# Designed miniproteins, single chains, continued (2), part 50

Each design is a single chain, and the fold is of that chain. pLDDT is the mean over its residues in the fold that is shown.

## One batch from the design tools (miniprotein)

Design m5722
Fold by ESMFold2-Fast:
Structure m5722 (fold): chain A 100 residues (1-100)
Amino acid sequence: SKEEEATEYYAEGVRYYSEKKYEEAAKKFMKAMELLKESGLFTPSELLGFAQFALESELSKELREKVIKLLEEMYKLGKKELTPEQLELIEKYLEKLRKK
């Protein structure tokens, strides 16, 4: 299923991130988010983890812009699925990402 594929891609992203392979990690996380979006699923922990990864990672400008765009898209789509505290945290991460 797309949900199972998303989970697998997210796990691969975490693995690459732990190895400091930021470009590979970003691509896997982005694929996981795209699959979740296509299935209509929003997992707050995964979205927050992806945002945190993007903030902490050394990404090329092009890749960073793609990640920010996808995060903003997921945030808009998942806004009603998130608590006020989670929304505030994601907005804070996005603000920091745009300034970096």
Scores: mean pLDDT 81

Design m5723
Fold by ESMFold2-Fast:
Structure m5723 (fold): chain A 87 residues (1-87)
Amino acid sequence: STDLGKKGGYSGGLGSSLSGRLSAETNSSSLAEQTKLSGYYGSQQGYGDESSLGGSLAASYGFKNNNKDAFLGGSEASTYGARQSYL
């Protein structure tokens, strides 16, 4: 279960930017498996900085609203936080 309150907003600051970029760039690389599963990156990355705080920062990063287009991030965001917004 993921915290919905952390989604939809820019919660990680510096971490959010790196989190979103790494996920986007690595998404097509060998590490794509980790980035595809936002849970692994946000919740189980020990070398990062409290990634668990943001959970899935893909949508919160602002890719969807910053002229970057919501490619994969939008789909995963819908599962964790955006789903609540639909209601």
Scores: mean pLDDT 38

Design m5724
Fold by ESMFold2-Fast:
Structure m5724 (fold): chain A 58 residues (1-58)
Amino acid sequence: SDETLERLKRFFLAVYSDETDLSRVPAMVRQVARLAGVELSEEEFARLEALVTEELKA
Protein backbone atom coordinates (compact mmCIF):
# COMPACT_ATOMS: atom_id res chain seq x y z
CA SER A 1 0.00 0.00 0.00
CA ASP A 2 3.02 2.35 0.26
CA GLU A 3 3.02 2.52 -3.56
CA THR A 4 -0.72 3.34 -3.50
CA LEU A 5 -0.20 6.04 -0.85
CA GLU A 6 2.64 7.62 -2.89
CA ARG A 7 0.39 7.63 -5.98
CA LEU A 8 -2.50 9.24 -4.06
CA LYS A 9 -0.10 11.83 -2.56
CA ARG A 10 1.07 12.80 -6.07
CA PHE A 11 -2.53 13.02 -7.29
CA PHE A 12 -3.48 15.20 -4.29
CA LEU A 13 -0.54 17.54 -4.91
CA ALA A 14 -1.36 17.83 -8.63
CA VAL A 15 -4.87 19.10 -7.73
CA TYR A 16 -4.39 20.85 -4.34
CA SER A 17 -0.73 22.01 -4.28
CA ASP A 18 -1.86 25.57 -3.38
CA GLU A 19 -3.80 24.51 -0.26
CA THR A 20 -2.53 26.52 2.73
CA ASP A 21 -5.08 25.47 5.39
CA LEU A 22 -3.62 22.23 6.73
CA SER A 23 -6.76 21.62 8.85
CA ARG A 24 -8.58 20.76 5.58
CA VAL A 25 -6.09 18.03 4.62
CA PRO A 26 -7.94 15.13 6.34
CA ALA A 27 -11.22 15.85 4.49
CA MET A 28 -9.47 16.50 1.16
CA VAL A 29 -7.39 13.31 1.42
CA ARG A 30 -10.57 11.28 1.99
CA GLN A 31 -12.20 12.95 -1.01
CA VAL A 32 -9.17 12.10 -3.18
CA ALA A 33 -9.35 8.43 -2.10
CA ARG A 34 -13.08 8.32 -2.91
CA LEU A 35 -12.56 9.89 -6.36
CA ALA A 36 -9.74 7.43 -7.10
CA GLY A 37 -11.95 4.50 -6.00
CA VAL A 38 -9.45 3.48 -3.31
CA GLU A 39 -10.49 2.27 0.14
CA LEU A 40 -7.98 3.00 2.92
CA SER A 41 -7.80 2.06 6.60
CA GLU A 42 -7.65 4.78 9.26
CA GLU A 43 -3.91 4.06 9.68
CA GLU A 44 -3.38 4.45 5.91
CA PHE A 45 -5.31 7.74 5.92
CA ALA A 46 -3.14 9.00 8.81
CA ARG A 47 0.04 8.12 6.86
CA LEU A 48 -1.28 9.77 3.68
CA GLU A 49 -2.24 12.90 5.66
CA ALA A 50 1.31 13.07 7.09
CA LEU A 51 2.92 12.61 3.65
CA VAL A 52 0.72 15.31 2.08
CA THR A 53 1.21 17.73 4.99
CA GLU A 54 5.03 17.41 4.75
CA GLU A 55 4.92 18.24 1.01
CA LEU A 56 2.56 21.21 1.51
CA LYS A 57 4.84 22.65 4.24
CA ALA A 58 7.98 22.29 2.11
Scores: mean pLDDT 77

Design m5725
Fold by ESMFold2-Fast:
Structure m5725 (fold): chain A 70 residues (1-70)
Amino acid sequence: MEKVKEKIERLKTATREEGVQIVRDLKNYSKEEIEYAKKLLEEMRKTASKSEQDFLDAAIAYLEKLIKEK
């Protein structure tokens, strides 16, 4: 779980391109780790700016898809 926390924390300082890659890399994680990442993104969304909320919504949807496939 610590590796997941570190990856999600990097999203706070990442460029959009870096953020997309971080989220895509989560496909290689376990279902439990992806579910945890989704919860962290949902928490991050609560304090995010409008532009960041659009990215986080897309990221959350992508993680939902990964969870469903695993």
Scores: mean pLDDT 79

Design m5726
Fold by ESMFold2-Fast:
Structure m5726 (fold): chain A 84 residues (1-84)
Amino acid sequence: TGAALYRVRQEGYTSLRDLAGEAAKKYGQQAGDKLLNEGLGEIDRLVAQAVQAINDGADPQEQIETLRRRVEELIKRKKEEVEK
């Protein structure tokens, strides 16, 4: 449902904001802003893909689970970039 998609998006946004803050502390504000803007765009794209798949007849629950996994993987990648 839309509520579940919204929740996954908001959780991803929160994690990205935290990582952007850490990137800004370590590498400067421009690095934090870049990570945040790129990450938000990637999450929005993943959400749009899940919405399109559901509209095309895919199982909504499976697509929400796939979206959550993809967002978690994205956050892990961004965290590794900051911790490098």
Scores: mean pLDDT 84

Design m5727
Fold by ESMFold2-Fast:
Structure m5727 (fold): chain A 88 residues (1-88)
Amino acid sequence: SLEEQLKKIEEAMRKTVGEAAEALGLPVIGFDIFTALTNFELDPSLPPEEQRERLIKAALEKLGVDTFEEARKKIAEMLNIPLEFLKV
């Protein structure tokens, strides 16, 4: 059904966001924080790899940084947790 297809798309989007969060060294529990930080709407018509790259770029722009390492440091500062806690 359409509802089942929409749910599958939502689950795929959540996985893509999770993979982007993992690339930044965020734990799975950081998924919602990462999503709220980017406020980025995923386009299900794009390949997962391109979606991940777009989401990561949006996160970097939101944080005002150019690299994954700087993004992880900024997120750690925002959450007031040690950088090592973000290691996956």
Scores: mean pLDDT 60

Design m5728
Fold by ESMFold2-Fast:
Structure m5728 (fold): chain A 72 residues (1-72)
Amino acid sequence: SEILKELEERLKKAKSLEEILDIYRELLENHKLTPLELIQAEQLVSEYISPVKSPELDEALERLQEAIERSL
């Protein structure tokens, strides 16, 4: 998907968890994703988020889940 390819390119340039979430939010606001694309986007974002536990990461994951739920 072109949308997912654009997402991955933007995620590669992101330097913070907040930037990753902003990129994902902009994608959801500007594009109507199919349910499959939403699942794939969530998986891709999760892959680029550091596994190191932090309060910032926990908040980021919660906001990602909320964004997916609102889009369904």
Scores: mean pLDDT 71

Design m5729
Fold by ESMFold2-Fast:
Structure m5729 (fold): chain A 75 residues (1-75)
Amino acid sequence: EEANFEAEVLLALGEIYLVLGRMAYEKGDKESAIEAFEKAIELYREALRLSTDPQLKADAEAGIKEAEELIEKVK
């Protein structure tokens, strides 16, 4: 059950990077905001790849969508 544990950790890290990206954006650091959101998407995609848990997959998919929308808003 190592893969689901890894996926859970990756999901949590993705959430942290969404917060970091929002903080960077609020400070006016557009470049750091985009980098953080891109990192969140990468982490969520890895969580999706590793997980068989439908709820964790749904959370990761929602995180990817949110990060993509935030990148478009910042651009």
Scores: mean pLDDT 85

Design m5730
Fold by ESMFold2-Fast:
Structure m5730 (fold): chain A 110 residues (1-110)
Amino acid sequence: SVAEKLLEELEAIKKEALERIKKAKTGEEVVDIVLEAAHEMVALFQENIAKLSPAEIEEVLAKIEEYIREFEKILKEKASEEDYERVKGVLDRLLAAMRAEAAAAKAAAA
C-alpha cells in the first residue's frame, strides 16, 4: 500500500540520519542532520497525504512525531543548549504544520 511504502521510506530516513549522527564530530553537524531528516519526512508526508485514508494519515503522522521526538532527545544530549532550544522550536513548528495539514486532509476526505 502507499501507507506501507511511506512508513518504510520514513524509517529509512530515520535509520540513515542515526548512522550519520554516529559519525558526526560536532553538535552543529547533528543539528544539520536532524533538520535535513525532518524536512525530508515533511516533504514525503506532503507528497503522499492526498493518497492516504484518514486512518493512514493518523498512523503516518504518529510515526513522524515519534521519530522527531527521538531526534529531540539526541539533540538535547549532543547539541549546545542554545542550538537544542532553537531546533526544538523549528521541529515543533514543523509538527504543528503537519498536524494542521492532516486535519484539513481528514476533513476533506469525510
Scores: mean pLDDT 89

Design m5731
Fold by ESMFold2-Fast:
Structure m5731 (fold): chain A 50 residues (1-50)
Amino acid sequence: SGYDYLRSRGVPTSTIVKALSAVDSGKDPSEFSPPLSSYVEEIKKIREEE
């Protein structure tokens, strides 16, 4: 899952929750500044490939 992937990379749980909420809300990764934008993009990509 996207959560497990980001957690394995040492991303804080609060940041992962924000990224997951953004993807679930259909927000574009470009609406966020790095590093959050990169996490939103990765979660979206993982979900599109599953």
Scores: mean pLDDT 78

Design m5732
Fold by ESMFold2-Fast:
Structure m5732 (fold): chain A 90 residues (1-90)
Amino acid sequence: SQLEYALSQVDAGIEEIEKNTDSEDAETVVERVIEALEKLLSTIEDKSEALEVIDYFIEKIEKARKEGKIKEELADKLIEELEKIKEKIE
């Protein structure tokens, strides 16, 4: 399903963020990730599914932050931008 595909893309995105967290500046990572997510969300017609993708992404970032896999400042900036996208959909 489109939802399953979107959730798998979030998992892949988190893995790339974790691998590159020390080699890239937070601003560049945030811009790239948010652009990719907005493109992905544009393919989802169901508002509830789009919100589920965003909530899943936030949960995964919080988990990675708690486990020390993503820097605090990067996690904070990503969550801030994801919450802004969520507000636009709600």
Scores: mean pLDDT 84

Design m5733
Fold by ESMFold2-Fast:
Structure m5733 (fold): chain A 75 residues (1-75)
Amino acid sequence: SEELQKKIEEYRKLAEQYQKLKDQYDQQLAQVKANSKTLSPEEAQKLQQQYGQQRIDYTLQENKALVEAKKLEEE
């Protein structure tokens, strides 16, 4: 059905959004490491820990969206 296909596309787009957010965090972490000379070691460590936790959350949300899309495709 069109409604089912639209729902699958919504979950796939959601997964793509989380992948993009992970890529942005990876880029920000790379910038923090590159700029470590201008940041205190304490600030750099705090940002790395914060980015690590957020990346895990994005990975879980991405996987959840992909699982929901797959369930709808298998129905």
Scores: mean pLDDT 79

Design m5734
Fold by ESMFold2-Fast:
Order: C-alpha cells, then structure tokens, then sequence
Structure m5734 (fold): chain A 95 residues (1-95)
C-alpha cells in the first residue's frame, strides 16, 4: 500500500498536480469536496491523466486511514479504477 501511494503521488506530480494540493489531501483524506474541486479544475484544463492520478492517490490515502473493512475495500477499488483510467489515457488507446 505505501509503495502504491508513493507511486500515485509521483505520477500525479509528473502529470501536473501541485505538491501543496497533495499535502492538503494527506491532512484530510476524507475531504471529497476538496478532491472534486481539484479534479474539476484539471478536467476543465484538459488534464485528464492528472485528474485520474490525483483521484487514485486520494482513494489510496483514504483506504490506508479507514477503519471500516467495507469502506477500505471500496476506496481501494476506486484507486484501482482511476489508476487503470490514467494508464489508458497515457497510452493513447483512444485517438
């Protein structure tokens, strides 16, 4: 899990997410409204890869801090879905 969190953070930064915004998510990993604000800004700028890696990083942090097994599993599923989406976008499988 720690390795996946570190890689998602690195990929988000490389894709154009600000380091300060990632730190805010680390402090409040259940702040979905803040995540949505950041994702909307990235999507408006056409930064789909950055948005996907940001969402994946958020869900991995939330999973790590979750005490409920079902909620943790749901966050991990969200992280995997966003990582898969980011990889597809990076590989340019859509014209």
Amino acid sequence: LEKKIEEAKKKALEAGVKEEDLKKLEENPFDIEFLEELVERLLKEGKYVAAAYLAAYYFLLAAKKSKDEEEKARFLQGAEANLAAAELLENGLTK
Scores: mean pLDDT 76

Design m5735
Fold by ESMFold2-Fast:
Structure m5735 (fold): chain A 85 residues (1-85)
Amino acid sequence: MEEIEEALKELPKESIEAHGTLAWIKVKKDEEALKEIEEKVEEFKKEGKSSQDFLDFIKEVREKLGITEEEILEAIEKLVKEEEE
C-alpha cells in the first residue's frame, strides 16, 4: 500500500473520485486491481509522469471495473465508519 499512499500525495486533496476508486478497491479486497495500480505507480515514477497521468489511469481502472459514482461514495463512507468504530 506504500505505492498507493505515495501516489495519493501527488494528487490534489480534492480528487474525491480517485480516492473513492482506491477506497472501493480496498473495501472489495480486489488484490489484482491493487497490484495493477501499484505496478503502474512505480512505472509512472520511473517515467516522471505527472499527477494528471495518474488520475487518467485511475479513471481507466474505474471504467474497466464498472465502478459508479454511488459505489465510490459508499466505499468512502464504509472506510470512514471503520476508522470511527
Scores: mean pLDDT 66

Design m5736
Fold by ESMFold2-Fast:
Structure m5736 (fold): chain A 105 residues (1-105)
Amino acid sequence: DKLIEEANELAEKGTELYHEKKYEEAGELFKKAGELYEKAGDYVSAAKAYIYAGEAYRKAKNYEKAIEAYEEAIRAAEKALKDGDESAQDLIKEAKKKIKEIKEE
């Protein structure tokens, strides 16, 4: 799947940028990877990519974009859960916890 291959490449580049502490740029690439995973119908990978985007934005201290990314992760995980992927429940729980941590800081 070309969309999944492209999403994987963006997620890999996002991980490299994250390790370089280019957190805002890493968040943008993880978000784009999530969008491509959603277009491919891979909602679990989309939710994970959005969680990584949220973590990157949080490290950048862009709390607004971090919350938005975690909310996108919840939406993608809810789609995965609706399609019968029970592992998506843990992704919803993780993203909700991350949003709470930001709002309590």
Scores: mean pLDDT 89

Design m5737
Fold by ESMFold2-Fast:
Structure m5737 (fold): chain A 73 residues (1-73)
Amino acid sequence: AKVYIFVADPKYLPLAEAMAEFYRSQGAEVTLEVVEDVKAAAAKYKAENPDALTQVAEENGKPVLGVVYLPAP
């Protein structure tokens, strides 16, 4: 499995790194990126991979962290 984690700001990196470590402990390959638009980044990967599972976390109504989980074939 492959997991992409997107954060809107470097201040969320410690949370994203904790999530990345959890997914790596489950055998996933994890890519972590700081992006300007978390929702757009997650939506792009979902559009390219229909089987992807996506989650977006918001703070004060703004998307701050996104996770895209790609299952192994």
Scores: mean pLDDT 81

Design m5738
Fold by ESMFold2-Fast:
Structure m5738 (fold): chain A 68 residues (1-68)
Amino acid sequence: SPEEEERLERSISFVPEDQLLSAADVLVAAAPEMSNPALAYKLAGKLYERAGNKEKAEEAYKKSKELE
């Protein structure tokens, strides 16, 4: 639901700096099984950007766009 999606977006804002890459990796791995895979990849991209991994962020955003 949109409310669950917003809750997920809020949840990622609380991810500590030292866990950004692992949290993003978990979202990428879980995305195919989630109700909104496109959103999961987009949020993973945001976490990769915060971690400074531009390459992985771009890959995640591309996957999100492909699923729209």
Scores: mean pLDDT 82

Design m5739
Fold by ESMFold2-Fast:
Structure m5739 (fold): chain A 74 residues (1-74)
Amino acid sequence: SRAERDAVLDEWLARAAEIYREARRNRWSLEELIARLQEATAEMVARLDPALADLVRGATRTLIALLREDAARA
């Protein structure tokens, strides 16, 4: 349902934001940030049905692409 998709994305976004803030505080490399985001995605995906799992994997791929693009501009 839309409500389930929205809830899953909100939970994933909250976790991604927390990881991003931790990365900034600890001055993690881009690769460390990406590795932690992928780990968190795998943990979340393990408990979701296939459609919601694909949604989270898609969101993670988009975020990683944006992070790599941002790093390339620096």
Scores: mean pLDDT 87

Design m5740
Fold by ESMFold2-Fast:
Structure m5740 (fold): chain A 67 residues (1-67)
Amino acid sequence: MKLSEEQAEKAAAGVAIGVQSGDRERAIALAVQQGASREGAEAALDAYLATGSGRAAFEAIVEVDGV
């Protein structure tokens, strides 16, 4: 099922919040709660950890789940 752009943006923000709190599982859970797949959430987490960029996390979710 296609995510809306708003859902993907909220999922990416959830990843950033989880990482900033030091909790990897919270980052994944917050993204999944917004409608991202677990695979999309994990890709977004990896992108955010590598770059520090919420944009990179958003792009990873879009690539995996579609928008």
Scores: mean pLDDT 83

Design m5741
Fold by ESMFold2-Fast:
Structure m5741 (fold): chain A 92 residues (1-92)
Amino acid sequence: SAAEEAARKRAEAEAHLAAAREAADQGDMTSAREHARKAIEAASQLPFDSLQAVEATRAEAARILGEAALAEIEAELMKQHGRGSAGVTSSS
């Protein structure tokens, strides 16, 4: 059930955003960043509307961590994706 999977992934993203807020409130920026990254990852795994969900999750992460921290998380996710893509080709 795609709708059931989408509901679970949305719940995962929301749970990670809530954990990121709690960690940031406690001054644990390392845990806050990890939870924000996992929230964006969960949103990207939605079977539909993943772009909309990722955009909304990124906006909330920016409100929790600040735009600079979000940019660092996005750079990390891009590096992980780039490494995977590079591994499947000989040229890039």
Scores: mean pLDDT 75

Design m5742
Fold by ESMFold2-Fast:
Structure m5742 (fold): chain A 60 residues (1-60)
Amino acid sequence: AALAALLRARADADGLVTRAQALQALLEAGFDQLEAEEIVVAVARDGKVRVADLLAALAE
């Protein structure tokens, strides 16, 4: 809940955040650095991360 709210607050009109913003949000949510980096790399496209794709990856 808190992570989803943080990501949505940082997202642009298309629901996208930067890789750096996604990484920082995961670290603030209690993920370790290596895990956060692996998740961001898996969902990132063209230097951006779609909040919906990131949240779907975390549901696994």
Scores: mean pLDDT 79

Design m5743
Fold by ESMFold2-Fast:
Structure m5743 (fold): chain A 85 residues (1-85)
Amino acid sequence: SLAEEALELAKEGTVEAISEASGLLGEAIYNKEDDEKVAKALETLFEQLKKLGSEEGIKEAAKGAYELAEKNGLPKAAEVAKKYL
């Protein structure tokens, strides 16, 4: 699944892998993939972004992810994104 691929990329923790994981997670949310898997990948993505020191970028990404998850009926993914707002 796109969410599982995004999780593995997010675990790499590089700027390039995180950027790719972000794109895949947007697609996974749009496609209404498994909420638990999307939530887990999204939390890993935001924790890696925190390690890179992009606090302002995290809030912007979290807002986008929250809105998209709410729109597509993924409540667990939305709650994860809300933690980083």
Scores: mean pLDDT 86

Design m5744
Fold by ESMFold2-Fast:
Structure m5744 (fold): chain A 79 residues (1-79)
Amino acid sequence: MIAEFVELWEELVAKAIAYFKKTYGSKLSPEELAALIAQFRAHAAALLAQAVAALKANPELAPRFIETVREQIKEIDEL
């Protein structure tokens, strides 16, 4: 369950980064784009750590967390 959540989270983050590169690659300098991606990765890592801690404390939350990430992946795939 936690491993599945982490795998889906990493997929979501990778898709979001690809979207940022596609959308902003021609609008931002390479340095600005790299800074945006670095900030996003740091923020995502912090959120993942908090989510994993919550799931370790309350394993019953795992289906809801997995469903939420799957919905976010669907949304980004539609962009």
Scores: mean pLDDT 84

Design m5745
Fold by ESMFold2-Fast:
Structure m5745 (fold): chain A 93 residues (1-93)
Amino acid sequence: SEEEIRQKIVDVFVKKLGEAIKKYEERGDTEAIEELQRFARKVQETILKNKDKSVEEIVEAIKKLADEERPHFSPELQAFVDELLKEIEEIVK
């Protein structure tokens, strides 16, 4: 059950980040793609570093990372990240 929840969180990140990257690629927005790829890499590193922790601790670590990266995001990317985190929190309920 907890392993299934962890995998579902990873799957949501992969799907949503992939969809966002494709959207920005279609617009030719290279800067947004680079910011999303940087964020995705840091999320992956955070999950790997905390893989032996509870799902709640992993979500908290990702939220902390998002807050630290927030000043580098455009308003559109901030809104995307906020919605992504909201979806992740609904999975953990």
Scores: mean pLDDT 82

Design m5746
Fold by ESMFold2-Fast:
Structure m5746 (fold): chain A 108 residues (1-108)
Amino acid sequence: MKPKLSPVAARLARNELEFAIKSGDIKYKSLEEFAKDKDVLTQFLVDLANFARSLGLTEVAKDLEALAKYVAGEDYEKYKNYQINVDFSKIENPLSEEEREVVLENLL
């Protein structure tokens, strides 16, 4: 039961993530490094889903929310409600190898 992003959702996520890395908005230098931290990745996906929903892209938002739920598990509601203070300067909550593989497969 691995979540699968639509091609549109995957492209949007990749473009925004690559832009964020290049602009210095996050501390990670590559997509692979970004995908190591559950807190950073989950908050990024939640924010991107909210942005997509604001543009009327409801199906894209659902795909991004499904991936965020897969990564965050039981903590998804805390990220959705901005109850977690995400530290972009360090990896505090690492993804498992399986979770990272699913994320990279969807974004590549």
Scores: mean pLDDT 72

Design m5747
Fold by ESMFold2-Fast:
Structure m5747 (fold): chain A 74 residues (1-74)
Amino acid sequence: MEELKEKIEKLVKEEQARRDALGYPAPSPQERAYLRDLVRRFTPPELREIVDELIEKGYDPETILNAINKLLAE
């Protein structure tokens, strides 16, 4: 459990840093709400609490979704 949480948070931080370096604009509040719902639907139930915690910490929902997709593609 803890190793998986650390791995996800590391991937989220790396993806956020990559997007920030490329100058990607932050999504609007409406887009953020939509992406949050989308991320929850594509997130396995066992990862839902981790995803919710990362969103509460202020990470972009699209960044979280990309990190989870990278994990699931392994």
Scores: mean pLDDT 71

Design m5748
Fold by ESMFold2-Fast:
Structure m5748 (fold): chain A 92 residues (1-92)
Amino acid sequence: MYLREFLEALKAGDVDGAIEALKKMIEEIEKNPDSDHPLVREARARGLTPEEAKRVAIEVLEDMIQRLKERPLTVEEFLAESRALLDRKLAE
């Protein structure tokens, strides 16, 4: 739901706006039993339950918030790092 707001903030160099959009995405994932967030979809495609997929997606997004506080990311960097982080969490 807030993906477009996040991408627009990130492109504008608005780190605070990007972080707020990520927080809103986390909140929507928590409230929606069938979240369509790309990270939730990918985790579910790898055999996780809906609850486990939501938890892993939220953990990835929370870690990406901490990354953005350290240094601004491009859209491409965010996508690459979030995918790599998801892969690490799923490699258990």
Scores: mean pLDDT 78

Design m5749
Fold by ESMFold2-Fast:
Structure m5749 (fold): chain A 82 residues (1-82)
Amino acid sequence: MEEELERKRRELAREIVRELALAILRTVMEREGVPEEEIRERVEEFRRLWEGGEAAQEEAVRLEQEVWERFAKILAEEGKKR
């Protein structure tokens, strides 16, 4: 019961983080002028990594960090450009 509830919470948190990572990835790539087809392929790759085993999930976390870093840079540059 306790483990089952915690497992469901973990799975829900993972879904939320995945949706956020995908939204940021798409926004970052759109801002950089990446073609929609390339954005779609990368989003699908991200989704596949999140649905894979533990090794694939580790890669998804690394890609998520890369996306967050790119997003932070866009925010900093946007603030400077106004």
Scores: mean pLDDT 68

Design m5750
Fold by ESMFold2-Fast:
Structure m5750 (fold): chain A 64 residues (1-64)
Amino acid sequence: DIEALIAKFKDEAPFVGYKVGKYIVSVVPVSLESIVTDMLRRAGYKIVSLHRVGDKVVIIAEAP
């Protein structure tokens, strides 16, 4: 459940990345959102959710 992943990781420190089943969850500063999403897309990941919390973004991507 993507919403459960957002709820779990929304308060994590920036720059952390976690593998959860078929999903990768990355917490990054808003300024790095475009760079990180581009990197994931180039690596074959599908961006399934972006959730902003203040100056942070929780990025959920599905592995290829």
Scores: mean pLDDT 77

Design m5751
Fold by ESMFold2-Fast:
Structure m5751 (fold): chain A 77 residues (1-77)
Amino acid sequence: SAAVRAEFEALAARIDELVARYEEAVRAGRWDEAERLLREIERLVAEMGEMVRAHPELLPAFLATLARVQARLRAAA
């Protein structure tokens, strides 16, 4: 549904914002903040995973989001 797609896209946008904050926290040496941001990213990724289980058509977009997020987190570390 359009509502499910919009919710999924909102979660993806929120994850991208948190990843950008994580990159900045790591650059600034704010390790406690970086750890809190990683936990929030993991929670939202798990929430997206639950949406994909209910709506398998979201799987390609989910895998693309995971690959992008993982690449950015690895590059920041």
Scores: mean pLDDT 89

Design m5752
Fold by ESMFold2-Fast:
Structure m5752 (fold): chain A 100 residues (1-100)
Amino acid sequence: SAALERQRRTLLALLRHEFRRLIALAAEQDPSLEAEIRARFEALLGRIEAHLATLSAEEAQAFMQQVGRVLGEAYARLLAGEDPRAVLDALEARLQELLA
């Protein structure tokens, strides 16, 4: 339905915004990571978009709640001054597990 398509676009837009925030925060700590992490996150966004297209509205909501939790954990770790490469590698691994 048009409503489900709008929901998916909204969720993807929010996810792109959160990824940009994480990239910016990581780049403040280590500027050499920006291009690499951006490319990795763009690939991951494509996989998340494809996965969302296979889910019901209820499944998509549950999936995005898990994604939001994992992103929130990564953000908290970066704010705590943990190594940005280690945090972002762990984030990518956790998101890949959710896509399995």
Scores: mean pLDDT 83

Design m5753
Fold by ESMFold2-Fast:
Structure m5753 (fold): chain A 75 residues (1-75)
Amino acid sequence: SLEEELLKKAQEELAKRKEDIANDTSLTPEQKASAIRGQEMNVKTQLILALYEATKDRKQYLEKIRELVKEEEER
C-alpha cells in the first residue's frame, strides 16, 4: 500500500517532468534525452529515500542503492 502510493507519486512526478522537457523548445533532442535520464535518476533516488524513511528497512535500502549505482556505472 505505502510502497504502491510512493511508486505512483514518483511515476506521476516523472511523467510531468518528461512532459516539461519534451515541450522545451530551447533543448536539442540529445539535451532532452540527457535531461530525461537525469530526472529518471532523481526520481528513483527520491523514491528509495522515501521508502527507507517510511520503513527503516536498511537491507532493502542498501539493495536498492546498489542497484542504482550499478545502473549508473553501466552508463
Scores: mean pLDDT 82

Design m5754
Fold by ESMFold2-Fast:
Structure m5754 (fold): chain A 101 residues (1-101)
Amino acid sequence: SLEEEIEEREKKADEIRKTLGPLVQKWLDGLRNAKNLEEFKYYANKILLFAWAEYEATGDRQLVLDLLALMVYEAKKNEKVLGKEAYEFARQLAIDFLRVH
């Protein structure tokens, strides 16, 4: 059901937040509380740079996928504040990653 899907996504998002260091948690808080597209993109870029560096160091492709999914989720959840462009931006990042990897 839709309710079960929402609960599962929120649980996954919370699990990701708990396993990350305080700097990445700060960027995720900034992403979640972004007031406009520029702030959203700023924090999304910080999170992506971290995810790429972690992937290069550890080979953990799943962390990149989880953080991309989280960005798409947060953009859609905050669409009334950020507009459709934040969701489109996050979705395009995920599509671009999946095309290359």
Scores: mean pLDDT 78

Design m5755
Fold by ESMFold2-Fast:
Structure m5755 (fold): chain A 96 residues (1-96)
Amino acid sequence: SVEELEKEFEELLKKAEEAIDEGKFEEALELLRKALDVALKLLNAGAYEAALRALDRLIELLKRALEKTTDPELKFEVEVLLGLAEILRGLARRFR
């Protein structure tokens, strides 16, 4: 359900933020990828407003991760996820 997906997203985002604050960027990146997958599931379910809220929050946290990481490979992976999240946000906005 949409409510279950929103709850899963909140838990993933909280864990990702904690990992970023602890400097565990590889763990954070894995959690952020899972959060993006949940946002995509919200889109596929037609929950466009929920998907937009999720993507906006994910984008904010991805930008924070990008500012805090010094590893160039991890930076590149965060930039790729950020690009994907921006594309999905545009798609969600078009269909709402």
Scores: mean pLDDT 88

Design m5756
Fold by ESMFold2-Fast:
Structure m5756 (fold): chain A 85 residues (1-85)
Amino acid sequence: SAETRRIVAIELELVGADTLIELAKKALEEKASPEQRAQLIRDLENEIRVLEGLIAEARALGHEALAAQLEARRAELEAVLAELS
């Protein structure tokens, strides 16, 4: 169904969020340059906005468990953003 295709797409975007979180953690460990940190801050802010839209979509579809997974990733992105800022 169209709904199933949207759920799969959201689950794939969770994988993208996990990858960005890992890259940001590596940048913190390796003391990334100011330019690299500025780019990561932009990427993290953009991903947080994307996840906010997906949380609303998951809730509208009645998928509360998926919305909770998206909320958890948003919290991790916000935590890493705070450390980079």
Scores: mean pLDDT 88

